# Designed miniproteins, single chains, continued (3): the designs that were tried, part 84

Each design is a single chain, and the fold is of that chain. pLDDT is the mean over its residues in the fold that is shown.

## One batch from the design tools (miniprotein)

Design m11095
Fold by ESMFold2-Fast:
Structure m11095 (fold): chain A 77 residues (1-77)
Amino acid sequence: MTAEEYEALAKEAEAAGDYLTAGGYYYLAAQLYKNGENPDLKKAAELYEKAAEAFEKAGLTDVAEALRALAAKLKAE
């Protein structure tokens, strides 16, 4: 699956109120943008922040904090 396909699945999960699944798909999309042949670190950071927001809505505050820290690190690179 492509990063764009994972983003689409994440948005569908968010619309359904399935924040745990949405967070997972945003995380996978972020990983593909970060680790691709031409890495898009800005887009990866944005998607880690979206994953963090989704996981926070799912009650996973510690995971959300870790992903926000990862996004901040990517923005500093």
Scores: mean pLDDT 85

Design m11096
Fold by ESMFold2-Fast:
Structure m11096 (fold): chain A 73 residues (1-73)
Amino acid sequence: MEEVEKEIEKLLLEAGVDPETARRIARQAVYAYEKLGYSPERVAELVYQDLLNAGVSEEKAREIAEKVKEILE
């Protein structure tokens, strides 16, 4: 799980998300998946919304959310 969290964080950093926001989003995604039992698709939807709220464009947020879904599958 630490591995998955780090992979998501790295993906966000490579996309230009700031380190504090990237860590927070990655941690929230893993929490939703592990503790709340959300499906990969539902977690991707949460990541998409978090990225939009952080000022990431719709196109970039969609690309990142799809990759997060792939990581969790």
Scores: mean pLDDT 84

Design m11097
Fold by ESMFold2-Fast:
Structure m11097 (fold): chain A 64 residues (1-64)
Amino acid sequence: LSEELQEEIDRALLLIQAAVLKRYYENQGKKEEADKLYQEVMELVERGDFEAARKLIEEGLKKL
């Protein structure tokens, strides 16, 4: 498995997790927090900072 392919998989999985988490926040009436969380994850993924993106998702899940 190439490093490039692994990065593409990691990117896709992080964005899917962020989208699911966003939906749960929206269902709790936390639309602004949902939008901010998704935008921050998107920005980190675009920068290639997958560890920071993963940590942000984990922190968001703990707040649910």
Scores: mean pLDDT 81

Design m11099
Fold by ESMFold2-Fast:
Formats: sequence, structure tokens, C-alpha cells
Structure m11099 (fold): chain A 60 residues (1-60)
Amino acid sequence: ALPDFEGVASAADLAARLAAYTAANPQDAEAWELLALAAEAAGDLALAAEYRARAAALRA
């Protein structure tokens, strides 16, 4: 399950926290999906696509 991200001030801060979480929990597809959304919001479409592909592979 995802940790509580209460107090996150920005998409970049959320992405950093999610990246740390997914490093410890690489099988959590939901975390990879949220990382993809955060990367997309930050304008990094290539990184967003990689995170989305990882999430899709875990859900297949």
C-alpha cells in the first residue's frame, strides 16, 4: 500500500517521495502509475512513458 503523502507541496516533491518508495517497493504498480503522472505534470514525457510501461508490465 502507498504511504501517506500528506504535506507534499508540489508534483516534484511527490515524485521524489514516490521514487524513494518505488525503489523499496518495485512491485507496486500503483506507485509507478503515480510516478508517471507526476513526471508528466513536470513535463518529462519520456520519463513518464517509462514509469507507465513499468506499471503496465506489473499489472499484466
Scores: mean pLDDT 73

Design m11100
Fold by ESMFold2-Fast:
Structure m11100 (fold): chain A 65 residues (1-65)
Amino acid sequence: MQSRLNRYPNDIESLIELAEELIKQGKYKEAAELYSKALSLMPEDDPRREEIQKKLEEAERKAKE
């Protein structure tokens, strides 16, 4: 809570981009958190929801390995 001085930029799209950047850095746990956040902001009818959910699951698996 104390580090909320910076706001999220550009909603869903920014969260996905940042998650992909974290994947490139090997930070799968942090990327999974951002994918989860993006999913919570997506409407149910968003076609990307299914694909992002799959990416979230893979990031979580890689974080454990």
Scores: mean pLDDT 74

Design m11101
Fold by ESMFold2-Fast:
Structure m11101 (fold): chain A 72 residues (1-72)
Amino acid sequence: MEEEEKKEWERIVKANEAIAELVRAHGPDQADEVRREAEKIAKEFGLSDEQAKALGYAAAQGVRDGAAPPTP
């Protein structure tokens, strides 16, 4: 039981690492592309549709947040 949860967690960690690299490589104008690619990466790592969608959304938000101008 614990072994299966550990393997799933390892898949999640690796997917997050790949998605973090994707976010770092892209600008805010590419947020929709980053979302699609992040969802694809997550699914290729064997994550559920719900997990893939959540990671895609987070990646797109990360790219958009990086474009926010500093508040005065």
Scores: mean pLDDT 72

Design m11102
Fold by ESMFold2-Fast:
Order: structure tokens, then sequence, then C-alpha cells
Structure m11102 (fold): chain A 76 residues (1-76)
């Protein structure tokens, strides 16, 4: 599961960048980072044979989707 762990770490990096962009009111950039994070976590969940790592990736997807929706609401 080394590759799945790396994908989770990459997803977490995109979450941090998305959060920074959101605080700076760059909502389009925040959306892109949250979308990248969801993609990376989805790949991690698909590749992982470790139930704990898979659960973590799935929880991170749910949290990232909530942040994505908040950022999209700001662009209305």
Amino acid sequence: DARAQTLVQMGEAHIRKGEKAFKEKNYEEAIKHYEQSIELYTQAAKLSTDPELKRKAEENIKDAEKNLQKAKEKLK
C-alpha cells in the first residue's frame, strides 16, 4: 500500500492548497485543488488493500466534497 499512502499524502497537500486559496478568496483555485484531492483519494481507496487506509481515504473524500461545495457556493 505504499502507492496508496503516497496518493493520500498528495491529496492532503492539495487540501492544504485548496484551504489557503479559499481563505484568500480565490475560490476557482480552491475548487481545482479540492477536485484534485478527491481524484487522488479515490485512486488511493481503489488501490488500497489495507481496510484502515481505505477508510481514511473514503473519509477524506467526504470532507473534500464538503469543502468543494462550500467553494462552489462562493462563485454563485
Scores: mean pLDDT 87

Design m11103
Fold by ESMFold2-Fast:
Structure m11103 (fold): chain A 76 residues (1-76)
Amino acid sequence: KADELFEEGLKAEKAGDLEKAAEYFRQSYELYLKAGDYESAADALFNLGRVLEKMGDFEEAEKYYQEAVALKKKAK
């Protein structure tokens, strides 16, 4: 379930496994988006962006932050 993947992402990030954290947040984002849960999808993208920043992927992180803001506006 999307919530389980999101929680696994948080655990992986806390453990310093940034590549695994990014993958879990991507998967949770996709499932939330498919379910029409734009608020949770945006939260997953914000967490993905933060993980990418920690990995030095600043350009990719900024794109995901912008997408997350757009999704939050769509969620109302």
Scores: mean pLDDT 85

Design m11104
Fold by ESMFold2-Fast:
Structure m11104 (fold): chain A 104 residues (1-104)
Amino acid sequence: MKKKEEIIKKIKELFEQAGDSMLRAVEAARAGDTEAAVKAFNEASKLINEMKKLAPNITDDEANEMLTELARAAGEGVRDPEKARELVQKAVDKMIEKAIEKIK
């Protein structure tokens, strides 16, 4: 379905942006910039909530779990920023597959 393809593309974009925002949040927190860290975390949370509107079969608990997994993956990069990017990308890819499955 043409509409389904558009929804999938938007879900992918939202998860990729959420991952990037979480990486920024962890980097800002690590630099001691609490204001920037909170702003980036809130941006990631907003993006996950926008994705949930496109995939309404995703529960609030599942959305919170996704946000937590992104934070965990990004946090692994405290000593290795490249590894954090790889872990975030892997988490994003897994979340995209799960969200796509939920929209059928």
Scores: mean pLDDT 81

Design m11105
Fold by ESMFold2-Fast:
Structure m11105 (fold): chain A 71 residues (1-71)
Amino acid sequence: KIEEAVKKARELLDKAMRDFNEASKKAQELMDSLPDEEEGKKVAAEIGNEASRKVRDTFEEARKLLAEAVK
């Protein structure tokens, strides 16, 4: 049971990391396409903050899965 929970937690974290990398690419493309460098940086920061929050939420979900498995 614990080994399955570890594998599931790992899969969740891997997906979150992939989403984070995609968000980083999107932020860079938006910065490059915007005529105002300051606006581009603000948009990139918003995307980065949202992606980081999603990773943190996924980490908490994975932690709860592991905690349930050790009951």
Scores: mean pLDDT 77

Design m11106
Fold by ESMFold2-Fast:
Parts: C-alpha cells; sequence; structure tokens
Structure m11106 (fold): chain A 101 residues (1-101)
C-alpha cells in the first residue's frame, strides 16, 4: 500500500541520519588509545546495527515499490526497522556519554 511505502521511505531517511551519527561516534570511540574492550565491542555493535537497520529499510522499500514483497512481510520488516532505530538512539546516547568522559 502507499501508506507502507510512505512509512518505509520515512524510516529509511531516519535510519540513514541516525546511522551516520552512530558510525561517526563509533569511529571517535575507536580512535581513543585507551578504549576498553567493552567500548570497542559497543562501537562495533553500533556500526553493525546502523548498517543492518538501513539495509532492512532499503530492502523493504524496494520490495514494496516492485510489488514483490507482501504487506505481511513488509510489516514485519518495518517492525524490525523501528526496533533498530530505537536501539540506535539508545546506543548513540551511550556513545555520547562515553566520549564526554
Amino acid sequence: SKELIDEAEKLLKEAKELGKEAIELAKQLLSRPDASQEEINLAIATALLAIGTEETARITLEGLKSGKMSEEDAKKMLKQTRSGIRGLREQIEELRALLEE
């Protein structure tokens, strides 16, 4: 439906913007000479979440526009994208807190 396409476009834009910020913060943390293994693991996990969230949104949008993805599958993919966006927001705040120390 047009409503699902519009949501997928909105979520893809949000995932791209958040993912860019998350990856830049992760790079800043990884550039610290005294970064702990826990901080390194968080930075890597954040980068992977950013990439996965954007790609999930992109695949959903392409599948909906081509008519090859069912509305049921699209709703499942959009739910995963929303979950990824929530996780990115949380990890961005954690990365910011660590970088302020």
Scores: mean pLDDT 90

Design m11107
Fold by ESMFold2-Fast:
Structure m11107 (fold): chain A 56 residues (1-56)
Amino acid sequence: MKEELERKIEKEIEESLERMRRAIDLIERAHELGRVEELANTAPEDLAAVEAELEA
């Protein structure tokens, strides 16, 4: 029981770290392109579209 819970927590931590890593990469790319202000003013629901444009 404890090992299953520990494995679940580790997976959640890993997924959270991956999400943070992607966010950092997005911010760095926006900074490189001079579009940090645009990213900061983007609504959360529109972030996926901005992310796709920055990755293109």
Scores: mean pLDDT 71

Design m11108
Fold by ESMFold2-Fast:
Structure m11108 (fold): chain A 82 residues (1-82)
Amino acid sequence: MSKEEYREDARRQIEAARELVERARELIEEGAPKREVMRTLTNAMFLAMAARVLAHWAGDKELEEEAEEVIERVRELDREVE
């Protein structure tokens, strides 16, 4: 893959991860089952981690930082569910 393809894939995965983080927050607010919240957070984490790797391969430090921000948000919400 080209660096631009890695960058585009990283952006898509960051966007998807952010949507899942927002969904998890909504589920917590609604009092949804812990299993559903945890599944959503796990999916968000995998996407954000993959995005960080792709951003690194693209040499895009800003995207790498954005992916790390999403990872930290997932960790924050995970602590709320415990």
Scores: mean pLDDT 86

Design m11109
Fold by ESMFold2-Fast:
Structure m11109 (fold): chain A 70 residues (1-70)
Amino acid sequence: MARAQAEAAAEAARRFADAASEEERRALLAQLEAQEAALEALLPTSSEAEAVRAALEAARRARAHVRERL
C-alpha cells in the first residue's frame, strides 16, 4: 500500500508544521523516517515497483522539507 504510506508521510509533514514544540517536531520527523523505511522495504517484493518508487520519492521529499525546517 505505497500510496497509503506516502499519504501518511504527507500527513506527518503537515502535522510537523502545526506542531507547537521542538520535541513534537522531532517526533514527527522520526515518524516520517519510519514511513520512508516501510516504503523501501516494499520495493524488492512489490509487483508495483514503479508506484512504490514514486511514493518513496514523495516521502523522501517530505522528510527533507521537514528536516530543513528544524
Scores: mean pLDDT 69

Design m11110
Fold by ESMFold2-Fast:
Order: C-alpha cells, then sequence, then structure tokens
Structure m11110 (fold): chain A 78 residues (1-78)
C-alpha cells in the first residue's frame, strides 16, 4: 500500500510539473512543446485514475479521494 501512495504522490507531482511546462511553453509561443506536455499530463492522469481505483480496492478510501481531487484540479488546467 505505501508503495502505491508514494507512486500516486510522484505521478501527481509529475503531472503538475507538465501542466506548468505546458503553460510556460504556450507563453513562449511553442505550441508543439505545450501540446506534448499536455498529452503527457493526460497520460499520467489516466495512470492516477487507475491508482485511485487500486487504492480504493485496498481500502485506502482517503488517499483514493485525495488522488481523484488532484486529478480534477490538473484536468481543469488542461
Amino acid sequence: MKELVEKAAALVTAAAILVVAAEFSESLGDEEAARASREAARELVEELRELARKLEELGDLETAEEVREAVRKIEERL
């Protein structure tokens, strides 16, 4: 269970960094870099949804809900 929580934290951090990278690339007019970063962030969001499901199956409902909330906030910026 701890390994899944640590993986979720790492993926949330990576997705957040990719969103910031996309916004920064867009501000510089680099539409291809912005698009690539957004696509990578969407792939991490899918992994996070699967991790939230696994955490819920293992009975860690609190962490699963925190992961889903982080995903919602990331998707709002994509």
Scores: mean pLDDT 86

Design m11111
Fold by ESMFold2-Fast:
Structure m11111 (fold): chain A 110 residues (1-110)
Amino acid sequence: GIEISGSKINSASLENVKKTIEIISKIVNELAEKHGLPPLEFEFDPSLSPMQNFLLLVRKLADWLEENPELTSEFLERLEEAAKKEKNEDVKYLLNAIIELLRSEVPVPP
């Protein structure tokens, strides 16, 4: 797994955090449409730090997955594919940080 650094997340540009939110929003809403669920809106606030925007994203995403736990596996597969295809290293880091945070709630047996 990737080691999650708050300093590294906060050093990312607001533009890269916004792009990360756009990628997550697309995946979430494509899955929501596929499964007959209402769309989810992700807020981006340019007056907040990159870390604050990242934490808002993670909180909203975690809440949505808690309401729809059956989608967690498919969501993580879509997110891992997006991270692998991402050419912007900061956005790729943020996507992988989200994957690790979500995986930390599910103990993987050795």
Scores: mean pLDDT 78

Design m11112
Fold by ESMFold2-Fast:
Structure m11112 (fold): chain A 65 residues (1-65)
Amino acid sequence: SAEEEELIKLAEEAIEGLSKKYGIETALRYVAETLRYLAAQSSGREREIYEKAAEYVEEKLKEYS
């Protein structure tokens, strides 16, 4: 969905900004944990979108673990 694509883009921008200061692994971990937290505070469609974004970031994190 457009909402899912927009959230993933925002997550990628956050990772880019955070990685410049804290490194890529820390940035990916922080963003993944934040998205999981937001999913836990949400319900229905909104929760699904956060969960999918978290899964995307977690898959990226596996490349650096």
Scores: mean pLDDT 87

Design m11113
Fold by ESMFold2-Fast:
Structure m11113 (fold): chain A 99 residues (1-99)
Amino acid sequence: VQVTQSPSSITVKEGGSVTLTCKVSGSATLLSMQWYKDGKLLTPESTNGRFTISIDKSTNTSYLQMSNLKTSDSGVYYCKAKTTAGVYFGQGTKLTVVS
């Protein structure tokens, strides 16, 4: 099982939007997906409604959709995939938000 994040790095202006993608490849089925920013779990309360996490089980892909970006949103985002074959992490996406 391999977990791939895209893009590997991206720079966006403050107030913009971006979608980060996390795809599970191989013979395992994606059961759940969690996203982390700089080692901290992204929860509903931590996202302030600006970030939406969705899963497309038909493609074993999760999307982190981020809107109204702030410079404080800069950091490394990791996905954690729980699959039928175990738990796997993506390699990270580096987001830079510039003023």
Scores: mean pLDDT 83

Design m11114
Fold by ESMFold2-Fast:
Structure m11114 (fold): chain A 61 residues (1-61)
Amino acid sequence: AFEEGVRALNAGDYERAVEAFREAIAKDPTNAEAYRMLGDAYERLGRTDEAAEWRAKSDAL
């Protein structure tokens, strides 16, 4: 899941990256890097409010 998200993000498939990182977080809620990468994917989609929210969650871990 996490590796799939990284691959999708690098390929510019930000919608798939969001899906994969959400799956990674569902399987391992303590994966702070997945929260940060999910924020990056949302920012690339122009969803800046969601990006800020997920980065804040990463910082809280």
Scores: mean pLDDT 80

Design m11115
Fold by ESMFold2-Fast:
Structure m11115 (fold): chain A 76 residues (1-76)
Amino acid sequence: MSQEEVIKAVEDLGKMIIQAADTEEKKEKVKELTKKALEAAEKGDVKEALRLLKEAAEIAENSDLVEVVEELEKLA
């Protein structure tokens, strides 16, 4: 997978996790984590990006998104 494809995947997953958050406080926390994940992906640190996305998905309390990130972590 190219760096550009990884960055796009992190952006797309981040947007889904933000939308899954049901309170404004959770949305702000998730936005902070997804921004850090995007920065990690831009630096080529895919494992750190996925770790941050997993934390964001857990805060959003969406088990399906947590599972998606966990499967991607196994492949990284």
Scores: mean pLDDT 82

Design m11116
Fold by ESMFold2-Fast:
Structure m11116 (fold): chain A 67 residues (1-67)
Amino acid sequence: SAREEALRLAREGLRLARQGRVEEAAKKIMEAARLLDLPQVEEAARRAAEEGDAVGLMSMAHDLLQV
């Protein structure tokens, strides 16, 4: 399902963000947000990537895992 795929992508995004792999983490989180129809999260992840905000990406991934 889209939800199961989104949760898989969110877990991968969290792992990548913890490794400081900001661009790759953002890509996974944006894909997860798109599958869940959360455009605000997709936009936030894009901005976090532009700012190099690994902590923000970790927080977003964690929140997606609670949905």
Scores: mean pLDDT 87

Design m11117
Fold by ESMFold2-Fast:
Structure m11117 (fold): chain A 55 residues (1-55)
Amino acid sequence: MEAKKKIEELLKKLEKAIKEGKVDEAYEISLELRELAYETGLEEYVNKKGEEISK
């Protein structure tokens, strides 16, 4: 899977975990997203999407 597609999948899993109150799962996914975003240069994209999910 392409890095961008993997980021999109992780973002969807993060949103679901947050809405279901699965704090540990959400935290783990957030760390994975930040690492992948840093390696691919998509940090701003991930941060923007993360802010949208939390609001």
Scores: mean pLDDT 75

Design m11118
Fold by ESMFold2-Fast:
Structure m11118 (fold): chain A 65 residues (1-65)
Amino acid sequence: VEKAVEPLVKALQHEDPFVRKSAAFALGEIGDPRAVEPLVQAAIKEEDPFVREAIALALRKIESK
């Protein structure tokens, strides 16, 4: 699970919005700072508001103290 960062980052580009949303949630749960830049890039080009919200929550979770 901890080593799943790279495939989850790749899943942020998936054509299915449910897959992108699930990938964002999983990256937030893992909390690996390597996911921050890919999540920011995904948020910029994301058109689905529910996926964008999941990305924002993941970023908050990774960066929170």
Scores: mean pLDDT 78

Design m11119
Fold by ESMFold2-Fast:
Structure m11119 (fold): chain A 68 residues (1-68)
Amino acid sequence: NEALEYAKKAIEYAKEGNLEEAAEYLEKAALLIPPSQEDIDKAIEKAIKEGEKAGLITLAEEIIKRAE
């Protein structure tokens, strides 16, 4: 599943502190499996509370859950 591979790459790059690359892979995953508004809202709330890295990881995790 290509979307799962992209979402996993997004998490990997985010954990390494490469937020630009993480966002690019997350965008590729979202084009294949569009996140719901609830998924987006959850990621935004995480980003506000815990920073951009946490928001990117949260959205990637929601895409992975939807791919299963």
Scores: mean pLDDT 85

Design m11120
Fold by ESMFold2-Fast:
Structure m11120 (fold): chain A 72 residues (1-72)
Amino acid sequence: AAQAAAAELEARAAELEKASEEEVARRVEELARAAGLEAAVEEAAAALVAAGVPEEEARRWAAAGVLGSAAA
């Protein structure tokens, strides 16, 4: 009983963290658009898709990568 309750609580916490990650990813893509980095994000996303990454994930990773590179 205690183990099942602890596992359920941990799973709920992980779901909340995943929701936050998706929200952050969406804001990162929005910032890339606002900064005029859309073309760079599209090029990076196209390269990731060619490497076998799903389109939605490729776009999120590309936006994060482009913003990270611009901040460095």
Scores: mean pLDDT 68

Design m11121
Fold by ESMFold2-Fast:
Structure m11121 (fold): chain A 83 residues (1-83)
Amino acid sequence: AEEYLEKKIKENPNDVRAYLELASYYLVRGEVDKAIEYLEKAQKVAESLGDEELKRFAQEAIDALKNEKDVVKALQILARYQG
């Protein structure tokens, strides 16, 4: 899963779903720091592409994890984007 998602991101850097899926993968496993890392990578991608919607979505999830310490809220935010 990790290898596939990371390769997908490399081939298509605007594939926000791949970053969010990888962040969700780490959150479900309790690896909060890794989840934050991938959400921050999503923000860098958004910055390079000028994607304000991606930046906003990633920021909401990061804020839930860093400022509110609420893993459940972060998972709910990520699930909303996954569909």
Scores: mean pLDDT 76

Design m11122
Fold by ESMFold2-Fast:
Structure m11122 (fold): chain A 64 residues (1-64)
Amino acid sequence: MKKLAKAKADFEALTPDMLSLKKGDLVEYDESKTPADRPEFVPAKSLKTGKEGLVPKSFLEELE
């Protein structure tokens, strides 16, 4: 299920499969597609840039 979230803090991508975020950036993420080997990460799409990648779920504030 896709959800909207806001970045709580700046995050810099450490690998090509990760997405860099700035505090306050809006993203769409799909929790059902969380990688089994990285359960702390979720695949997200930046609404600002349209880029996709893995981000730490702990850095996201879910928007209701």
Scores: mean pLDDT 77

Design m11123
Fold by ESMFold2-Fast:
Order: structure tokens, then sequence, then C-alpha cells
Structure m11123 (fold): chain A 57 residues (1-57)
């Protein structure tokens, strides 16, 4: 496994955790926590996309 593949895997794990945080925040009615989780998800998805483009080149 390349270092790039490991980085993508780490980001995918972080994304899964961020999605879980969002689900919990929505269930608890914590709008502030939900917005922070949504932002984290967007940032992680962008990073994963960039890394995947490097891997496919």
Amino acid sequence: MSELEKEILELEIELALARMKLSIAKQMGDEEAAKEAEKEIEELEEKIEKKRKELEE
C-alpha cells in the first residue's frame, strides 16, 4: 500500500467519524455542532477528492 493510499484511508475514517458526529448533533438538536460537522465533512471530502486524483494519475 502506498503512502497516498494510507492518507486516503485515514481521511475516509475521519469522514466516517464526522458523519457520525453530524448524526448525533442532529438527534440532540445541537445546531452549532451540526454546522461544524457539516463543514468538517465538506473539507474532508475535498481533501479526499484531491488525493484520489493524484492516485489515479
Scores: mean pLDDT 83

Design m11124
Fold by ESMFold2-Fast:
Structure m11124 (fold): chain A 96 residues (1-96)
Amino acid sequence: MDEALRAGGEGGRAAMRAAAAGGGAAGAAAAGIAGIGGGVSAAIYAERGDKEKAEEAARLGGEAAAEAARAGGASEEEAEEARRAAEEAAKRAAEA
């Protein structure tokens, strides 16, 4: 559980920074929330041994973070950074 919260926090912060760089505080907040949700969900499923759901949660969290960043006015590069940050955080949580 601590690893899940840590991974979510890291993914959320990175997603928020990427979205904020493109403007729009609401978009940055949404990207952060999406990153946190994905990371936490992935870690929980990984702890349960449900690798398929953990991988899906990581992918969906990354996709949602990128979409929120774009909606907030982030560049494509910033949106991709938000996606990578969320997915990487979830992947680390699943491996821990």
Scores: mean pLDDT 67

Design m11125
Fold by ESMFold2-Fast:
Structure m11125 (fold): chain A 57 residues (1-57)
Amino acid sequence: MTPEDREAKRAALRAAAQAGELTSDEVYAAWQLIDDQPVDPTISPEALARARAFLAA
C-alpha cells in the first residue's frame, strides 16, 4: 500500500468515525489493518470483517 493510499484510508476512516458510521472496535481494527499491525485479539470476528469490508470499498 502506498503512503497516499494509507493517508486516504485514514482520512476516510476519520470521517466515518466522526459520522458514527463505524463502532470504536471497527475503527480500531481498520486502523491496525492500515498500518499493517497485528489486530487486537479482543476484536470480534464481526468487527474485523466490517473493518476489512470498509477498507476494501
Scores: mean pLDDT 79

Design m11126
Fold by ESMFold2-Fast:
Structure m11126 (fold): chain A 77 residues (1-77)
Amino acid sequence: MTPREKADELFEKAIKYAKEGKTEEASLYLAQGVRLYLDAGDYDHAIEALERFKKETPLKGTADVLIRTVREAKARA
């Protein structure tokens, strides 16, 4: 599995757990997925995945903080 494929899978798990109200588990998977995207340099994919997470889940504030973090990382790349 590529780092991007694994990050995509972790984001799907994060969305699933967030929809189930499992906020702690969702946040852990979300953080792991973001880390893998950043390690791979896949900034645009990370932003797209976070925008989807924000749209589909109640954890909108968490998504906004992470979107800002990824955009800042991309600007430095």
Scores: mean pLDDT 84

Design m11127
Fold by ESMFold2-Fast:
Structure m11127 (fold): chain A 119 residues (1-119)
Amino acid sequence: AVVLTESGGGTVPAGGSVTLTAQVSGVNFADYSISFFQQRPGEARVGIASILGSTGGVLIAGIYAGRATPSQDAAASTAYLDITNAEVEDTAVYYAALSSITDPSAATVWGAGTQLTVV
């Protein structure tokens, strides 16, 4: 069974930085893409960044370029999203999503979400 555990949320001052963490177990990390999504109150989920478990190759949404940096530790089966120069508008629930790159029939696995509050 796939387990996706999210952490790293909490309260951060404006201008501060935070690292969101998505740890994967029950599967081979290299067979997956990990994507981070932001959902502000009353808004749809929007993609921020993705990283390939196999290569560490990244894709970052243009509006977050320079402020959101995905990274990974493949040996720990963990993906990270570093948010720097936090703004009050970054206050949101953040979701990690796990997509298989080796099995196109597999459903996307969603994390439970982690709350970030910028004050």
Scores: mean pLDDT 84

Design m11128
Fold by ESMFold2-Fast:
Structure m11128 (fold): chain A 106 residues (1-106)
Amino acid sequence: SPFLEEVRRAVEDFRLAVDHAIRLYEKEGPEKGIRALRAAFDTLEGKLLEIADKYGLPDETKERILEAVREARERMIEALKNGDVDAVRQTVDELERRLLEIAEEA
């Protein structure tokens, strides 16, 4: 499915941005790392909404996507504040699974 492929690409780009944020956290401290992580989420949210509009997804599906992203954002920022890099990476995997599940139901 071209739609599922675009969702997978958006998540892959997000995963790379999260790895960058973790490196900034390790090299330049928590403030810069957390700022980069917030920016990564803003970019992901924008890309997912653009994909949703391109494929004509209903508002209910858009709301489910935004809720999944918001919940992951809160969990990952908290994990990074605590220096729990493994929890950050686990939450990326959980978000990918949830987004693909929502996309398959659309």
Scores: mean pLDDT 89

Design m11129
Fold by ESMFold2-Fast:
Structure m11129 (fold): chain A 62 residues (1-62)
Amino acid sequence: GKEAAERAAKEGLEAAKKALAKGDIEGVNQASLYGAGAAGFASAGDEEGMRRGIELARKAAE
C-alpha cells in the first residue's frame, strides 16, 4: 500500500545518503535502485519483494 511504499522509499533514501557520505557512488546507485524497487513492490502489495529490496539497499550502503 501507499504507506509501505513511502517507508520503503525513505529506507532507500537513507541508505543512499549513507553511501554518499562515504563517497561511494556505486553504493549510492545500488541503494537508489533497490530502494525504488522496494517501493514499487510495496505499491503492488508484495511485502517479500519490498523487504528484499530494503535489505539490498542497506547492504549497498555498508
Scores: mean pLDDT 82

Design m11130
Fold by ESMFold2-Fast:
Structure m11130 (fold): chain A 70 residues (1-70)
Amino acid sequence: SEAERRLEVLVEAGVLEIELAVIKHFSEDPEEVEKAERLAERLRELEAELEATGDLEAAERRLEELRKEL
């Protein structure tokens, strides 16, 4: 169902947000921290767009792209 897909996207986004926060707080590599900050901003934009549009397919694609860049 679409509700299950939405829950999966939100859970995966939340997990990624935590992973990016861990990198930002604990990484000693400034390039890795900068990358995590950029990905976190894009993740917030993805979450805002999903809330505004309900476009699960777009959210799923963007989330996969962010995950691959990590």
Scores: mean pLDDT 86

Design m11131
Fold by ESMFold2-Fast:
Order: sequence, then C-alpha cells, then structure tokens
Structure m11131 (fold): chain A 91 residues (1-91)
Amino acid sequence: MKEFAQSVEETRKGAEELVKYVEENDLSEVEIANLITAMALQAVGELFAGDKEGARIVAEALRRVSEILKDKYPESAEFAERVAKLIEEKI
C-alpha cells in the first residue's frame, strides 16, 4: 500500500495527541463521548483497511483514555475500555 507507513505514523501521532488532550483539558462528558466515538470509528476504518497496527495503536490509546477518565467519568472510561477490547478481538 503506497500510504501504509504514513497512515500508521499519523494514527500513532493522533492517538498520542488525543490522550494528552484528554489528560490536560477539563472536557465535558459530551466532548469525551465524541472523542471516544471518533477513535472507535478510526479503529474500524483501520481494521477494514487491514491495518492491524493502526487498530492496535488506537486500542492502546483508548485504554489510556479510560485510565484518565476513571475517577471523573466512570461510564465514559468503561465505554473506552470496552471499545479497546472489541478492537483487540479483531486483531
């Protein structure tokens, strides 16, 4: 694939930026739900494209987001963890 390496690098950078953004900002529950949903859709796209590495990176980021949100938004944290597990089952 002519853009495979670029896609993996962009996924890794984007995932790291999203995790830091969640950690550093006081996001609303709606904003958090939107971010987790966007990450889930990205992982589905990676899996559909056959990019298991990209999907793995997103799953790792979702687990980190879950840890950050655990105390303030436990339902959002659980959602992120479940999405990460579902992605890992498809890898």
Scores: mean pLDDT 78

